# Designs tried in a protein design run: designed miniproteins, single chains. Part 40

Each design is a single chain, and the fold is of that chain. pLDDT is the mean over its residues in the fold that is shown.

## One batch from the design tools (miniprotein)

Design m1376
Fold by ESMFold2-Fast:
Structure m1376 (fold): chain A 69 residues (1-69)
Amino acid sequence: SMEIEEVRKRGEEAAREIAELHPEAGPQVLGAIEKAIEVYKDDPEKAKKVVEEIARQGREAAREALAAE
């Protein structure tokens, strides 16, 4: 559906932003987002919420990792 493709695009953009903050975190976050989209491909609203939560946690972890360096 168009909605799930938009969720995928937003998730890929979030993973790229996280990779810019901490390169090692990018692929891990992208993998989690892709799995969430596959699991919830028939429920775009749930997919969106799960992807947004993965991105939020990934950004937080990347910022904490940078602060620890």
Scores: mean pLDDT 80

Design m1377
Fold by ESMFold2-Fast:
Structure m1377 (fold): chain A 112 residues (1-112)
Amino acid sequence: NIKDKVLEILKELGMSDDEIEALEKLLNSDGVDLKYLADRLYELAEEAIKKGKIDLNVAKSYLISALLYYHVGDYKKAAESLRKAAEVLKELGREDLAEKVEELAKEIESLS
């Protein structure tokens, strides 16, 4: 349920059906260090914000990082990444999506 909700938000932010399918295949792949990938996407998004670059790609990076953390069972980092995505979405005037992302972060926190 949480996975599907994050994927729906990513589609709303302009990810194509092919990109969503590739992401779902990545989540089910063997031999990929999903935690390492999540850490790298999170760090890249943090770096972009430090440089004053706030755009939808930063929000997408946090959302994908959260999805990867969720898939590996790191619920604390997943919720943290969702909260970062929500702050970026608010800054971009997407308060509707920010509210949905904040509710997902609360759902994940309840699993801890």
Scores: mean pLDDT 87

Design m1378
Fold by ESMFold2-Fast:
Structure m1378 (fold): chain A 71 residues (1-71)
Amino acid sequence: MSEEQRQQAIASLEAALASDDLVVMKAGLREALELVEDDPEIAELLREALRSRDLQTMKELARRALALLKE
């Protein structure tokens, strides 16, 4: 993953996390997943978030992925 892709994934996840809209959240998670598919740990967290039906669980998993991206 390039630094540019990492920063774009961070921005996408931060925008999604600022929203309380499930559709916006899922769109942000999908965009971030495409940017981080070559990082299996972060990609799996985002896939788990997308499989969730609960907005709060999605936000929790997205925050964990975001923390790893900011390392």
Scores: mean pLDDT 80

Design m1379
Fold by ESMFold2-Fast:
Structure m1379 (fold): chain A 95 residues (1-95)
Amino acid sequence: LVEETLEAAGRLQETVASLSAEDQKALEEAAEKAFPKYEEKYSDLPEPARRAAAGALALVEASKTIKDAEKAERIRELAEEVARLALKVAEEEKK
């Protein structure tokens, strides 16, 4: 799960890096605004998984600001995958 989460995060990072400078800035600004909401929601989770899940969910919300619809959809899907994997890592670590 940790390895799968890192792999998914890597694919997400590569897709974000392929965006125009304008879309990258819009995504970053929107994600920064959304991040505290998700950070608070998952505050009881272990830090690495909590930050990964909150960051990924913030990117899902921020993906709506991207002008390139195809890349927006891919970032949304990859970010949702990262969030789900990070939450599963947190659940397994509680065992």
Scores: mean pLDDT 79

Design m1380
Fold by ESMFold2-Fast:
Structure m1380 (fold): chain A 92 residues (1-92)
Amino acid sequence: SKEIEEKEEEAVFRLNEGIKLMLDNKLPLEEILERLAEVIPTIPDELELLKAFLQAIVDRDLKKAEELLEELKKKFPDRVENLEKLLELMKK
């Protein structure tokens, strides 16, 4: 529904901005992942794609995270820049 899509876009936007703040403040990767793990249960179950992406990130399943990020980019191309930066940091 349109309401679910609007909630998903808002959640992706807020998450992207939160990750930007953590990256700009040079938080250790382990602390970023711990904070993201705490965010997962706060995300509505209907936002399955976003939940699956964050779970893949926390599980360090880089292949799955990359595939789910491409799906998020197709839906919200202007909203995922810092999610991409986090994934690139995890590959190092």
Scores: mean pLDDT 86

Design m1381
Fold by ESMFold2-Fast:
Structure m1381 (fold): chain A 81 residues (1-81)
Amino acid sequence: MEDEILEELAEKISHKVDLPEEEKEKVIIEAMREAMERLGLSKELIDKLLRLYKAIKNGELSAEDQEYIKQLEEEARRLEA
């Protein structure tokens, strides 16, 4: 299920190969938003995840972002148990 969404994202990115880098970034962000909405995530959660993605890409994570990532990692570990 997750792999299908990632594959759709990859196809959308490939289709926009001829676009400028800034325009590609917008297309990627919009495709990610659509994919997360399709998964039933709330708008607030989607906005937060997209902000984290940009922070990771730029190498600039705030203390709040780092704490949120730790919480997500802890929840992921609990799901694997």
Scores: mean pLDDT 68

Design m1382
Fold by ESMFold2-Fast:
Structure m1382 (fold): chain A 91 residues (1-91)
Amino acid sequence: EEVLKVIEEGADLVEEFADRHKDDIDTVAEYTLLLIGLVIARQDVEKGNKKEAAKAAATYLRQAANLSREKGDVETAERFEKLAEEAEKIA
């Protein structure tokens, strides 16, 4: 259950960040790919592959944190890092 919660919170945060940067098509495209990755991870949780889903989620959330930091959004980057750490504890 905790893996699913982390993935859902991560997906919401990706959508929030994309909305704040919607005039930057490259950023929107990058975040769309991350969101797709998190949706796939959610499907893996539903199939019982929780550790695999947690590892995938951690990877995508780390990528989201790095992209957020590159865009100067340190607060959002730190939020993604925290979610990635929670996913890593489950993996």
Scores: mean pLDDT 81

Design m1383
Fold by ESMFold2-Fast:
Structure m1383 (fold): chain A 83 residues (1-83)
Amino acid sequence: TEAEKLIEQAREKNAEAEKALEEGNYEEAVRKAQEALKYAMKAMDLAAKAKDLDLLNKAIGEAIRSIGLLFDAGLKLGRSVPA
């Protein structure tokens, strides 16, 4: 489904963000984590409309992962994650 494809895109971008964070590329990590969050939020909307709780849970998991990466990379850059 479209939601499953978006979840996979979010997972892929989160993995790229984690790698960038490990390599000290904090600016790249923020950019990739922001991209992942956008995909995860789109997947959440589609899963909610489809009433697919399993997909919704997976999309929420990727969104939380993205937020954590934004927080970690943002701290290294002296930036705060928006509330």
Scores: mean pLDDT 84

Design m1384
Fold by ESMFold2-Fast:
Structure m1384 (fold): chain A 63 residues (1-63)
Amino acid sequence: SSGTLVVTAPVDTTLGEIVRTLEAAGARVRAVSLNGEPVAEEDLDTTPVAAGDVVTLEVETVP
């Protein structure tokens, strides 16, 4: 099963940190967008989240 999550995160958190947190909780992240713009996998750890940013994640839960 797949779903879309919209997340609010603290400032200075990177997209990579958000992805790792979700994957530690048992989700598999398939795609990431920041303010409607897709972010490449190699840019996740270098893309900080600022106040007011909208992070959209496509996730798949694995049993």
Scores: mean pLDDT 75

Design m1385
Fold by ESMFold2-Fast:
Structure m1385 (fold): chain A 61 residues (1-61)
Amino acid sequence: MLSEEQRKELEEEGKKLERESARIAALQGSDAGQAYYDEKLKELAKKYGVSVEEVRKFLQE
């Protein structure tokens, strides 16, 4: 389970990820934005020791 500090850090990382993915999609196309989002989501899951699905659910809520 994530600590309160890790949870807040992940939330901020997730907000940055969404903004950067949208920017990349606008500049380089939706496929590039989606690829960036998916790779960064995997990096966040690995960094916090959780599954990719858990990161997705956390960022959607």
Scores: mean pLDDT 79

Design m1386
Fold by ESMFold2-Fast:
Structure m1386 (fold): chain A 73 residues (1-73)
Amino acid sequence: SAAEEARALADVREFADGLAEELAAGRISLDEALAALDAVRAYLAEVLSPEALAQVEAVVDAARARLRAIAAA
């Protein structure tokens, strides 16, 4: 449903924000953060519609860029 897809998108954003906070605090490595994000994306690719997956892919790509920027700072 659209509500379930919206919930999945919100959950991915919240998860990515948490990874960014942990990486910035030095509690996890960049490799650990990227691996965790990739695992969530892989799971969602199996259960989401193509339309919902496209939105999740955009959020994941933005999150990967953000994590790399944090590690480079």
Scores: mean pLDDT 86

Design m1387
Fold by ESMFold2-Fast:
Structure m1387 (fold): chain A 93 residues (1-93)
Amino acid sequence: MEKEERVRRLLEETARLLEELAERSDFEGQVELSLLLIQVGIAKLLLEKGKVEEAAETLLRTAERGAELAASLGEEEVAEQLRRIARELRELL
């Protein structure tokens, strides 16, 4: 299904951006980013079970929270990329 492939690519982009952000974060930011990466893992498992809409919903919340965290850290480019991912996920619902 086309939606599944798009959600998978957005998931991969989200994981990469959160990992990049974690390398630049303090301890509190690293803890929150670790929790967000667990949510990305849950979205991946949902995709593997064919639960595309649930995966997209989980990933959307993760991308939105990640964008807020990136903005709070002054990582505006990462925040903008995560907001773009969130918009694309809303269009796939």
Scores: mean pLDDT 84

Design m1388
Fold by ESMFold2-Fast:
Structure m1388 (fold): chain A 90 residues (1-90)
Amino acid sequence: MSEKEKKIAEVLQKTKFELGEFYEQGLLTQEQLDELNEILGKIYEAVQNKDYEALEKALEELRKLAETLPPEVREVVLKTIEEIKKILEE
């Protein structure tokens, strides 16, 4: 893996952990958690494949899904998108 791929993998891993905690607290449904984890998986796959178009689409899907989430969860998801974008601009 490249250094950027490793950094993005670490961001995604941290986000998955935080989403799991929100699920345990009752702030996410199982359906919402599964959908979020599916999109995070698409982001990781796109980064590994260097598929910039798929990556932009997955980040946009994640942003749109964030609008349907509780404020605490939405903030974490939007921060994840911002951190990934920052890593890609390095």
Scores: mean pLDDT 86

Design m1389
Fold by ESMFold2-Fast:
Structure m1389 (fold): chain A 70 residues (1-70)
Amino acid sequence: DELNELKDEAVVRLLTNPAFAALPEEEQQAYVDRILAAKSKEELREVLEEIKAELGPALDAVIDAVLAKT
């Protein structure tokens, strides 16, 4: 399932990034839940673009790597 593979990649990339791992656990879980709630590649793209805008440049390269596949 391509959508689930992209979600898993996004979650793993975020959770292994030091800037994201420094966020409160509740905030990390909220972002993960938003990614997992996406029902299509278009919804996943929208969620990732929102997260990119909220978290700032430290996560840009990580999020862009997943966005390139959506």
Scores: mean pLDDT 82

Design m1390
Fold by ESMFold2-Fast:
Structure m1390 (fold): chain A 90 residues (1-90)
Amino acid sequence: MELAPVGTVLPAGKFVRGKIVEEDPERGEVLIKTIPSDHPLFLNVSGYIRVPRQKIVGFAYPTEEEKKELGSDEPLAIVRLDEPVTLVER
């Protein structure tokens, strides 16, 4: 699936799901590869976001299709967007 453009602003008030691809423990931040979701509470977006680890509100196990797309069977982080978040480069 194609990535949304870098600089795309994700609105506040919804959730995103994604794979943690990088952690920065000194800054307390994580880089997440988002997975599109058809669920009305989740954003249907593919891209990268960098957020404080504290914004992760939970984890969910990926489906078999999501495991293939991501190349990973690790739990997917669920992030609550309390403020607009901009898509970044990996």
Scores: mean pLDDT 78

Design m1391
Fold by ESMFold2-Fast:
Structure m1391 (fold): chain A 69 residues (1-69)
Amino acid sequence: GSMELEQLKKELEKRGKKGIKALEEAGASQDDIDELRKLMEEALNAKTIEELEKKGEELQRKGVRALSK
């Protein structure tokens, strides 16, 4: 079934917070952590599901790159 935009935002925030905490515990730089937090806030301000998905993809991409260093 289709999820409501607000439900998707809650899921993204929950996953984003867990991912950011895991990266902090793994020793990611403060700059990478700050960028990820900013991208999460931008994603949570999305007005459509499509915008949320695009911003969520940017957040995931940055998180993967931070983990891969």
Scores: mean pLDDT 78

Design m1392
Fold by ESMFold2-Fast:
Structure m1392 (fold): chain A 88 residues (1-88)
Amino acid sequence: ALREEILALLDELEARTDDPKQLALLRLYRAIIEEDWEELIRVLEELGVPREEAERQVEELKRFLEETDEEAFLRELLATLRAALAKL
């Protein structure tokens, strides 16, 4: 399944990087795939986004995902992660 393939690529990328900023970005994508909105807010705050703005961005993302073809979104994310892995 697309979600399982994305999670496997996130695991591969996490194994290939020691950069704290890259690891935070991978944790962000994982939170989105797992629909862990509380973790997504925490990661955004750690990246310097104020809590009120992080909560607003998460609500906007949730609305976007409800209105968007899930398969198309997951396929685009998968392509992005594959491109990132190919550069490592």
Scores: mean pLDDT 80

Design m1393
Fold by ESMFold2-Fast:
Structure m1393 (fold): chain A 68 residues (1-68)
Amino acid sequence: MSLEELFDAAATAMANGDYDAALAALKAIAEQFGVDPALAEATVAAAKAGDDEAATDAALALAKAARE
């Protein structure tokens, strides 16, 4: 699965309030691209808390690490 497909899956899961599915998709990015899974956990935790800024920052850090 591509990086974009996994991010789309995570975004869809979060929009539906399925944070377990969102975390699984973001952890799959971390595993596939050799990134720290803590970034996936931080993104979902911030989204659950309604902290859109922190969730966006963590998601961007995960995307950057996965692409580098």
Scores: mean pLDDT 79

Design m1394
Fold by ESMFold2-Fast:
Structure m1394 (fold): chain A 66 residues (1-66)
Amino acid sequence: MAPPDLSPEQRQRLRDTVLRDPTLEAIRRAARELGITTDQASDALGDVLPDDVRLEIARRTAEQER
């Protein structure tokens, strides 16, 4: 896989967006703003978000898709 090499500013925007609204929709919106895929944004968030926040996003995403 070729994950995106995001600038520090782009990574901070992604982190801030998701910390305000830890949902898949927030990740999708941030990905659009950065011109990357949702999967790439989620992968990049793995490096910048605490594990607890990632778990919360996963829970909300699973609930939203049901």
Scores: mean pLDDT 69

Design m1395
Fold by ESMFold2-Fast:
Structure m1395 (fold): chain A 80 residues (1-80)
Amino acid sequence: MTPEEIERRRKLLEKQREAIVLMNKTIKEGDKYIDEIAEKLAEVEESGAGLPLFVLLSQKMKAETQIKIEEKVREILKKR
């Protein structure tokens, strides 16, 4: 691993952590943060540097909310 590779992975893990924090907030507030979560998770998923999307989606979230996030991530990834 090069120093540049380590720094890139660090930034992606930071975005992953930010998404997790927002997912925890959505337990109470539902759909409010879906777009922001999807944006952060799409960047991590495309890079392959973080945990797989299906592992990151909290079992504590409503199924409908999880599906909306997955749909938004797929829309973002289609843009490449």
Scores: mean pLDDT 69

Design m1396
Fold by ESMFold2-Fast:
Structure m1396 (fold): chain A 95 residues (1-95)
Amino acid sequence: DEELRRLLEEARRHVEEALEAVRRGDLKSAQEHLAKAHEHLERALELARDDPERRRLLVQAIEHVYQAAGALQAGDLKAAQEHLERALEHIERAL
C-alpha cells in the first residue's frame, strides 16, 4: 500500500526530527514533530486494519510517542530520547 508506506516514512522522519530536537534541547520543535508523527501513525494504523502484526507494531510506536511527549512535559530528556528511539525501531519494523 503506497499510502501506508508514505505515512510510515513521514512518521519516521518526524520521530527522527523530534529525537534530534531533544538532543539539542529544543523542546518546542520536539513537541511539534511528535504531534505530526502521532497524526501519521494513527492514520497508518487505520489503513493497517487487516494486518494484525503491523497494527501491533504501530500501537507500540504510538505508545512510545505518548511516553516521549509525557517525558518532555516532565523535563526528562533522557527518557524522551529512549522512548523516541523505541518508537523509531517499531516504525522501521512496520515499513
Scores: mean pLDDT 88

Design m1397
Fold by ESMFold2-Fast:
Structure m1397 (fold): chain A 73 residues (1-73)
Amino acid sequence: MFEAVGKAIEALRADPDRARAVERQVQALIDQGDVDAAAQTIVDAVRSSLTPDQAAAVYQYVLDEARRVLAER
């Protein structure tokens, strides 16, 4: 779990301009309440750097965090 998230962060750090574009798209999707699309956007951006199991772990982590943020609103 933590290893998969760490690899995703490292992949995004390799391309800061792409990381910013992904962050903007994810924030817009979360603001629209589309947490599944937000999680999938992050996974798609780092998919080549992750195994399928690591991609699933990142997806679940983002989904849980997005749901937590929305529940506090």
Scores: mean pLDDT 73

Design m1398
Fold by ESMFold2-Fast:
Structure m1398 (fold): chain A 87 residues (1-87)
Amino acid sequence: SLKERAEILAQAFRESARRAREKGYDKVAEILEQMAEELEKATSEEDIRKALVRGGQAAIDAGVSDDELYEAMRDFREALARKQAEA
């Protein structure tokens, strides 16, 4: 369901954020946490899309490095794959 997909995405972003904080990537961690909060409130496909777009824009505005973003997205993809296998 849409609700389950949004919750799985939110959980994956929260796991990525936790790992980012462990690495000292506080700015990217904060952005990922905000994305997770928006996804937890999502009630439509449009809400999910807006949360993802806003997160990307926030990373650009905050000057997040390509290396930090790559690591965060890798951690997110790994978390997402595990959570999708459990759903």
Scores: mean pLDDT 87

Design m1399
Fold by ESMFold2-Fast:
Structure m1399 (fold): chain A 87 residues (1-87)
Amino acid sequence: MELLEEAERLEEEALEEGEKKVLEAAKDSEMSEEQKREGARAWARDTMAGVNRYGFPPELAEFVAELQERYAEAQRLREEGLRRAAA
């Protein structure tokens, strides 16, 4: 079902956009490029899941809200797709 593919694509896009945003914000960090990418990826996943114990800069708060909304939309599409696939 196309809905499941669309949901997965939206989830991947949100994750990639989140990672990119965090990497851009971390440009001034002395961390290695690998550590920056690893941290950005982990942060994006936790943030989309609504579980963020690391905190985040105030300037990212609006972006975080937007990212979480996109992820929630993808989850709704996935749930609908699974429901239809099970029928």
Scores: mean pLDDT 70

Design m1400
Fold by ESMFold2-Fast:
Structure m1400 (fold): chain A 66 residues (1-66)
Amino acid sequence: SMPEIHIYVIEPEDKDYSEKEFKEKKEELERLGREVAAATGAAVLITLIANVNGERKEVEIRIEPA
């Protein structure tokens, strides 16, 4: 089995993202996850929990080492 690194990014309840801001945050985390995967050779799973237009959302970003 491939080693896996789990990163949790939990945004505070009083921070509300627009859909655009949420997309930008996901793109930022994907970039950082790719850097971690490249440096370690491990798969990276990022769990992002944030409010988007007043709704608490949880998304997973999965990055495989190249």
Scores: mean pLDDT 87

Design m1401
Fold by ESMFold2-Fast:
Structure m1401 (fold): chain A 69 residues (1-69)
Amino acid sequence: MKIAEKLKGVTTPEEAQKVLDEMREEALKRFEEAKKNGDESAYQKALNELLSIARSPVERGRLLALAEK
């Protein structure tokens, strides 16, 4: 839902890529912060956000491997 809102005004594939890259950085930072703080709920939400915006099954697999540790 939030991804669709951020992409609503996008007119080019290049702009869409920039928005997705920004969202990935934000989600990754939240994931790392939640892990450091031991906030399991925030950790799970950030992981789900990263998985939803993953570019490929390979990238999704890497994120799951990071979460398994």
Scores: mean pLDDT 70

Design m1402
Fold by ESMFold2-Fast:
Structure m1402 (fold): chain A 94 residues (1-94)
Amino acid sequence: MRKIKYKFTFTLEEAKPATVSVFVDASGKAKVKSSSGKEAEVEGGETAELDEPAAKEITVEVELEVKEGDDAVVKVAVHGAPVKKAEGKIEELE
């Protein structure tokens, strides 16, 4: 199995409470952690929702296990607050 870490950083126009939705479709398990300390686990085709307190920046980390040769899909969206900038980084873990 491969381990892949996705890090998403959202800069908001205003510090407002927001909900982050994380969709993962992969052969293995995903762990989700937000900058406020909220955590969730999701598996194939599941969506986790994290309620975030008011902040100008939200960071979401998704650590994903995937089988060799399988595809993985990760989608992250922010609801309830206007997003000024979004950035994603991918790191492959052993």
Scores: mean pLDDT 79

Design m1403
Fold by ESMFold2-Fast:
Structure m1403 (fold): chain A 99 residues (1-99)
Amino acid sequence: SELIERLEEALASADADSRLQGEFVLAFVKYERKIISKEEFEEKEKELLEKIEEKFKEELAKNKKTLPKEEQEEFKKELEEKLKEELEELRKLIKEEEK
């Protein structure tokens, strides 16, 4: 697929922050095109969320501060909401472009 090829090429040249988001987008496109199962997609989503969380924790540790548990939960919720919004927009694009 041209879209999958373009996404993979974009990820190869992306910065670290953009790459994490792009990996999720790539996984979603593969899921919508039935290249990967729903279970595989959910596993990749969890892996990406965990990587983003660990990166955030490392940045806080570098600044000699620890994030309270409630703020960690708020961060997770905000991240999940952003992913849902991007997922819905990408779903619309795939639906309009293919059929």
Scores: mean pLDDT 68

Design m1404
Fold by ESMFold2-Fast:
Structure m1404 (fold): chain A 95 residues (1-95)
Amino acid sequence: MLEEEREKLKEGIKNYIEVLREELEERYKKYKDKETYEYAMKLLEEVEKKLLEMAKTMTIDEFSDNIPEEILKKIRIVKLMAIFGYSYEEALKLV
């Protein structure tokens, strides 16, 4: 993979994570649910770390095909918490 393509992939990952982080921050400001916020932010940090490590060695096609199911589940959980305001236990039942 060309370095330029790798940098674009990393930037895409960071932008995606930042959107979810901002949604979680806005929800916390409105609803003051600190436990849900802290848990979702921790999951998001784990997802970002794993995706960025994968982006160091994988092509774009390999990256898309090889995201671990555990990481995909964590992304789904964070989305349910960020967008719909589900608790971790509620989100876990839906994934």
Scores: mean pLDDT 80

Design m1405
Fold by ESMFold2-Fast:
Structure m1405 (fold): chain A 87 residues (1-87)
Amino acid sequence: MKVKEKLEELKKRLEEAIPVLAEAAAKEYGLPLEEAEELVKKRVEDVKKFLEEVVKTLDEEKALEFLKKAEEQLEEDLKAAEEILAK
């Protein structure tokens, strides 16, 4: 079950990314951290659901390619967040 394992791994990484993404959003948009955290948690939940729905419609090979691209996008988002926090 490679697709399920990769999906669960990515969902865990998204959950772990919440604090960094929330701090970056709070700094970038001038929001209270608690409000930014609420918004980021909501977005992560929506992304998790989107990933689950897309992988259900794809064959195993295409689902793995899709999840790899989603993982690359998360890595880009985290780099952008770290750059915001470094300023």
Scores: mean pLDDT 85

Design m1406
Fold by ESMFold2-Fast:
Structure m1406 (fold): chain A 60 residues (1-60)
Amino acid sequence: EEEERIKKFAESAAKAARNGLDLLEQLHGRTIPQAERDRLVKLAAENGAKAEKEFIEKEK
Protein backbone atom coordinates (compact mmCIF):
# COMPACT_ATOMS: atom_id res chain seq x y z
CA GLU A 1 0.00 0.00 0.00
CA GLU A 2 2.71 2.52 0.98
CA GLU A 3 4.76 1.48 -2.05
CA GLU A 4 1.73 2.18 -4.28
CA ARG A 5 1.27 5.64 -2.73
CA ILE A 6 4.93 6.48 -3.35
CA LYS A 7 4.71 5.27 -6.95
CA LYS A 8 1.55 7.27 -7.70
CA PHE A 9 2.97 10.43 -6.14
CA ALA A 10 6.19 10.10 -8.15
CA GLU A 11 4.17 9.58 -11.35
CA SER A 12 2.03 12.64 -10.56
CA ALA A 13 5.14 14.75 -9.93
CA ALA A 14 6.67 13.61 -13.23
CA LYS A 15 3.45 14.40 -15.11
CA ALA A 16 3.22 17.84 -13.50
CA ALA A 17 6.82 18.56 -14.50
CA ARG A 18 6.15 17.51 -18.12
CA ASN A 19 3.04 19.72 -18.27
CA GLY A 20 4.92 22.65 -16.75
CA LEU A 21 7.76 22.33 -19.25
CA ASP A 22 5.26 22.16 -22.13
CA LEU A 23 3.62 25.35 -20.88
CA LEU A 24 6.97 27.12 -20.50
CA GLU A 25 7.88 26.22 -24.09
CA GLN A 26 4.59 27.69 -25.32
CA LEU A 27 4.90 30.88 -23.26
CA HIS A 28 8.53 31.55 -24.18
CA GLY A 29 8.32 30.35 -27.79
CA ARG A 30 11.44 28.19 -27.48
CA THR A 31 12.19 24.49 -27.02
CA ILE A 32 13.86 22.99 -23.98
CA PRO A 33 16.64 20.53 -24.90
CA GLN A 34 15.39 16.94 -24.62
CA ALA A 35 18.23 15.94 -22.27
CA GLU A 36 17.40 18.77 -19.85
CA ARG A 37 13.67 18.03 -20.08
CA ASP A 38 14.27 14.36 -19.27
CA ARG A 39 16.57 15.28 -16.38
CA LEU A 40 14.05 17.68 -14.82
CA VAL A 41 11.22 15.14 -15.10
CA LYS A 42 13.40 12.45 -13.49
CA LEU A 43 14.38 14.80 -10.65
CA ALA A 44 10.72 15.70 -10.05
CA ALA A 45 9.77 12.01 -9.82
CA GLU A 46 12.69 11.19 -7.49
CA ASN A 47 12.01 14.18 -5.22
CA GLY A 48 8.31 13.31 -5.18
CA ALA A 49 9.03 9.71 -4.17
CA LYS A 50 11.41 10.86 -1.41
CA ALA A 51 8.94 13.42 -0.04
CA GLU A 52 6.08 10.91 0.02
CA LYS A 53 8.26 8.31 1.80
CA GLU A 54 9.21 10.84 4.48
CA PHE A 55 5.59 11.96 4.84
CA ILE A 56 4.34 8.38 5.25
CA GLU A 57 7.00 7.67 7.90
CA LYS A 58 6.04 10.78 9.89
CA GLU A 59 2.28 10.30 9.47
CA LYS A 60 2.27 6.63 10.45
Scores: mean pLDDT 78

Design m1407
Fold by ESMFold2-Fast:
Structure m1407 (fold): chain A 61 residues (1-61)
Amino acid sequence: MTPLERFLVEVGRLYAAHKDDPAALIEGVRAAAERFGVPQEEADRILKVVETHLADKAAAA
């Protein structure tokens, strides 16, 4: 499993654990990217997708 694949699995776990706490989710995603050695550009791309999804969910509520 690549570092990126491990990172994506962890993002899914963090989303399930922190779906009612966007700040904790975003911080966890950043920490996971550093932990698994994901390139900053790739981590920022995934983080942007997560932030956009959370914003869309908040706007739909």
Scores: mean pLDDT 76

Design m1408
Fold by ESMFold2-Fast:
Structure m1408 (fold): chain A 81 residues (1-81)
Amino acid sequence: MPLLTPEQMEVQKLANKLLSEEQKKELQRLYMEAIEAGMTPEAIERVLAAAREILEAAGMPEEDRELYLAHLRESLEFAAA
């Protein structure tokens, strides 16, 4: 698993404060669906797009969302390899 930068750690903490348990479960469900699909590029992009929408709905600033999504992308691509 890629190591989080200090900035990415702060955006993960922010996401934990902003996201409801239901939103966290939805992200986990999307991740599991991507695993079942074999971590295809399409499945990875779908998870990232859905995560972006959830973070936007939660009120996360765009700069913080991009840091969160960058780490999520690295984690998904690492899992695909």
Scores: mean pLDDT 77

Design m1409
Fold by ESMFold2-Fast:
Structure m1409 (fold): chain A 58 residues (1-58)
Amino acid sequence: SDDVRRLEDQSVDDNTQAKDDALKQGQQNPSLKDKYQQLVDDGDQTRDAVRSQADRLL
């Protein structure tokens, strides 16, 4: 069962959606821009961590 690959694809899609929403909210509310930028940065860091783990499992 390829459930692991399916969950990875799902998490990437969810991350992309959250990132886009955070960017839009930051543009609409400049006072909260730092908070929304942090969400974007956290998303990128999580994706990089997943990539690094996959690379280690070569």
Scores: mean pLDDT 66

Design m1410
Fold by ESMFold2-Fast:
Structure m1410 (fold): chain A 78 residues (1-78)
Amino acid sequence: MKEKLAERVKGIVYKMLSKVVPEEKAKEVADRVGEAVLKAENDEEAVKAAIETFRKGMLELGVPEEVVEEYAAALSPP
């Protein structure tokens, strides 16, 4: 179900971000990513929305674009 996918993605994003930004900001970005997944119509759209929301959130926090792209790539399936 979408709720389980959103919870899993939110957890991954939070764990990744908590290594480079303060915990409270990591939670804010993770929450936005989770909402994007829940609003998506299908799993493929959910992945795209999650990656885009994560990328924008990291850029807002001042994370360099090159680092953002590396983390975004890690969220993409191989």
Scores: mean pLDDT 76

Design m1411
Fold by ESMFold2-Fast:
Structure m1411 (fold): chain A 72 residues (1-72)
Amino acid sequence: SPMTEEERRAVLRGALRSLEVLKENGWDSGPVLRLLANHARERGDLDLAEFLESLVPKSNEEIIRELRERLS
């Protein structure tokens, strides 16, 4: 079954929390985003997977901004 809107928002909130911690430490967000994108793809949510994949080449600051925009 495709992800529910609640499950999708939970993935986005989880990504945002992880990315905020990674930003504070100057760590690469790519592995977390790829893991979450693969999870979304396996659950049949291709739009969420493509969104998360599109964030991988961006800076942590840009990723956090995009995640916040998607959640509002």
Scores: mean pLDDT 83

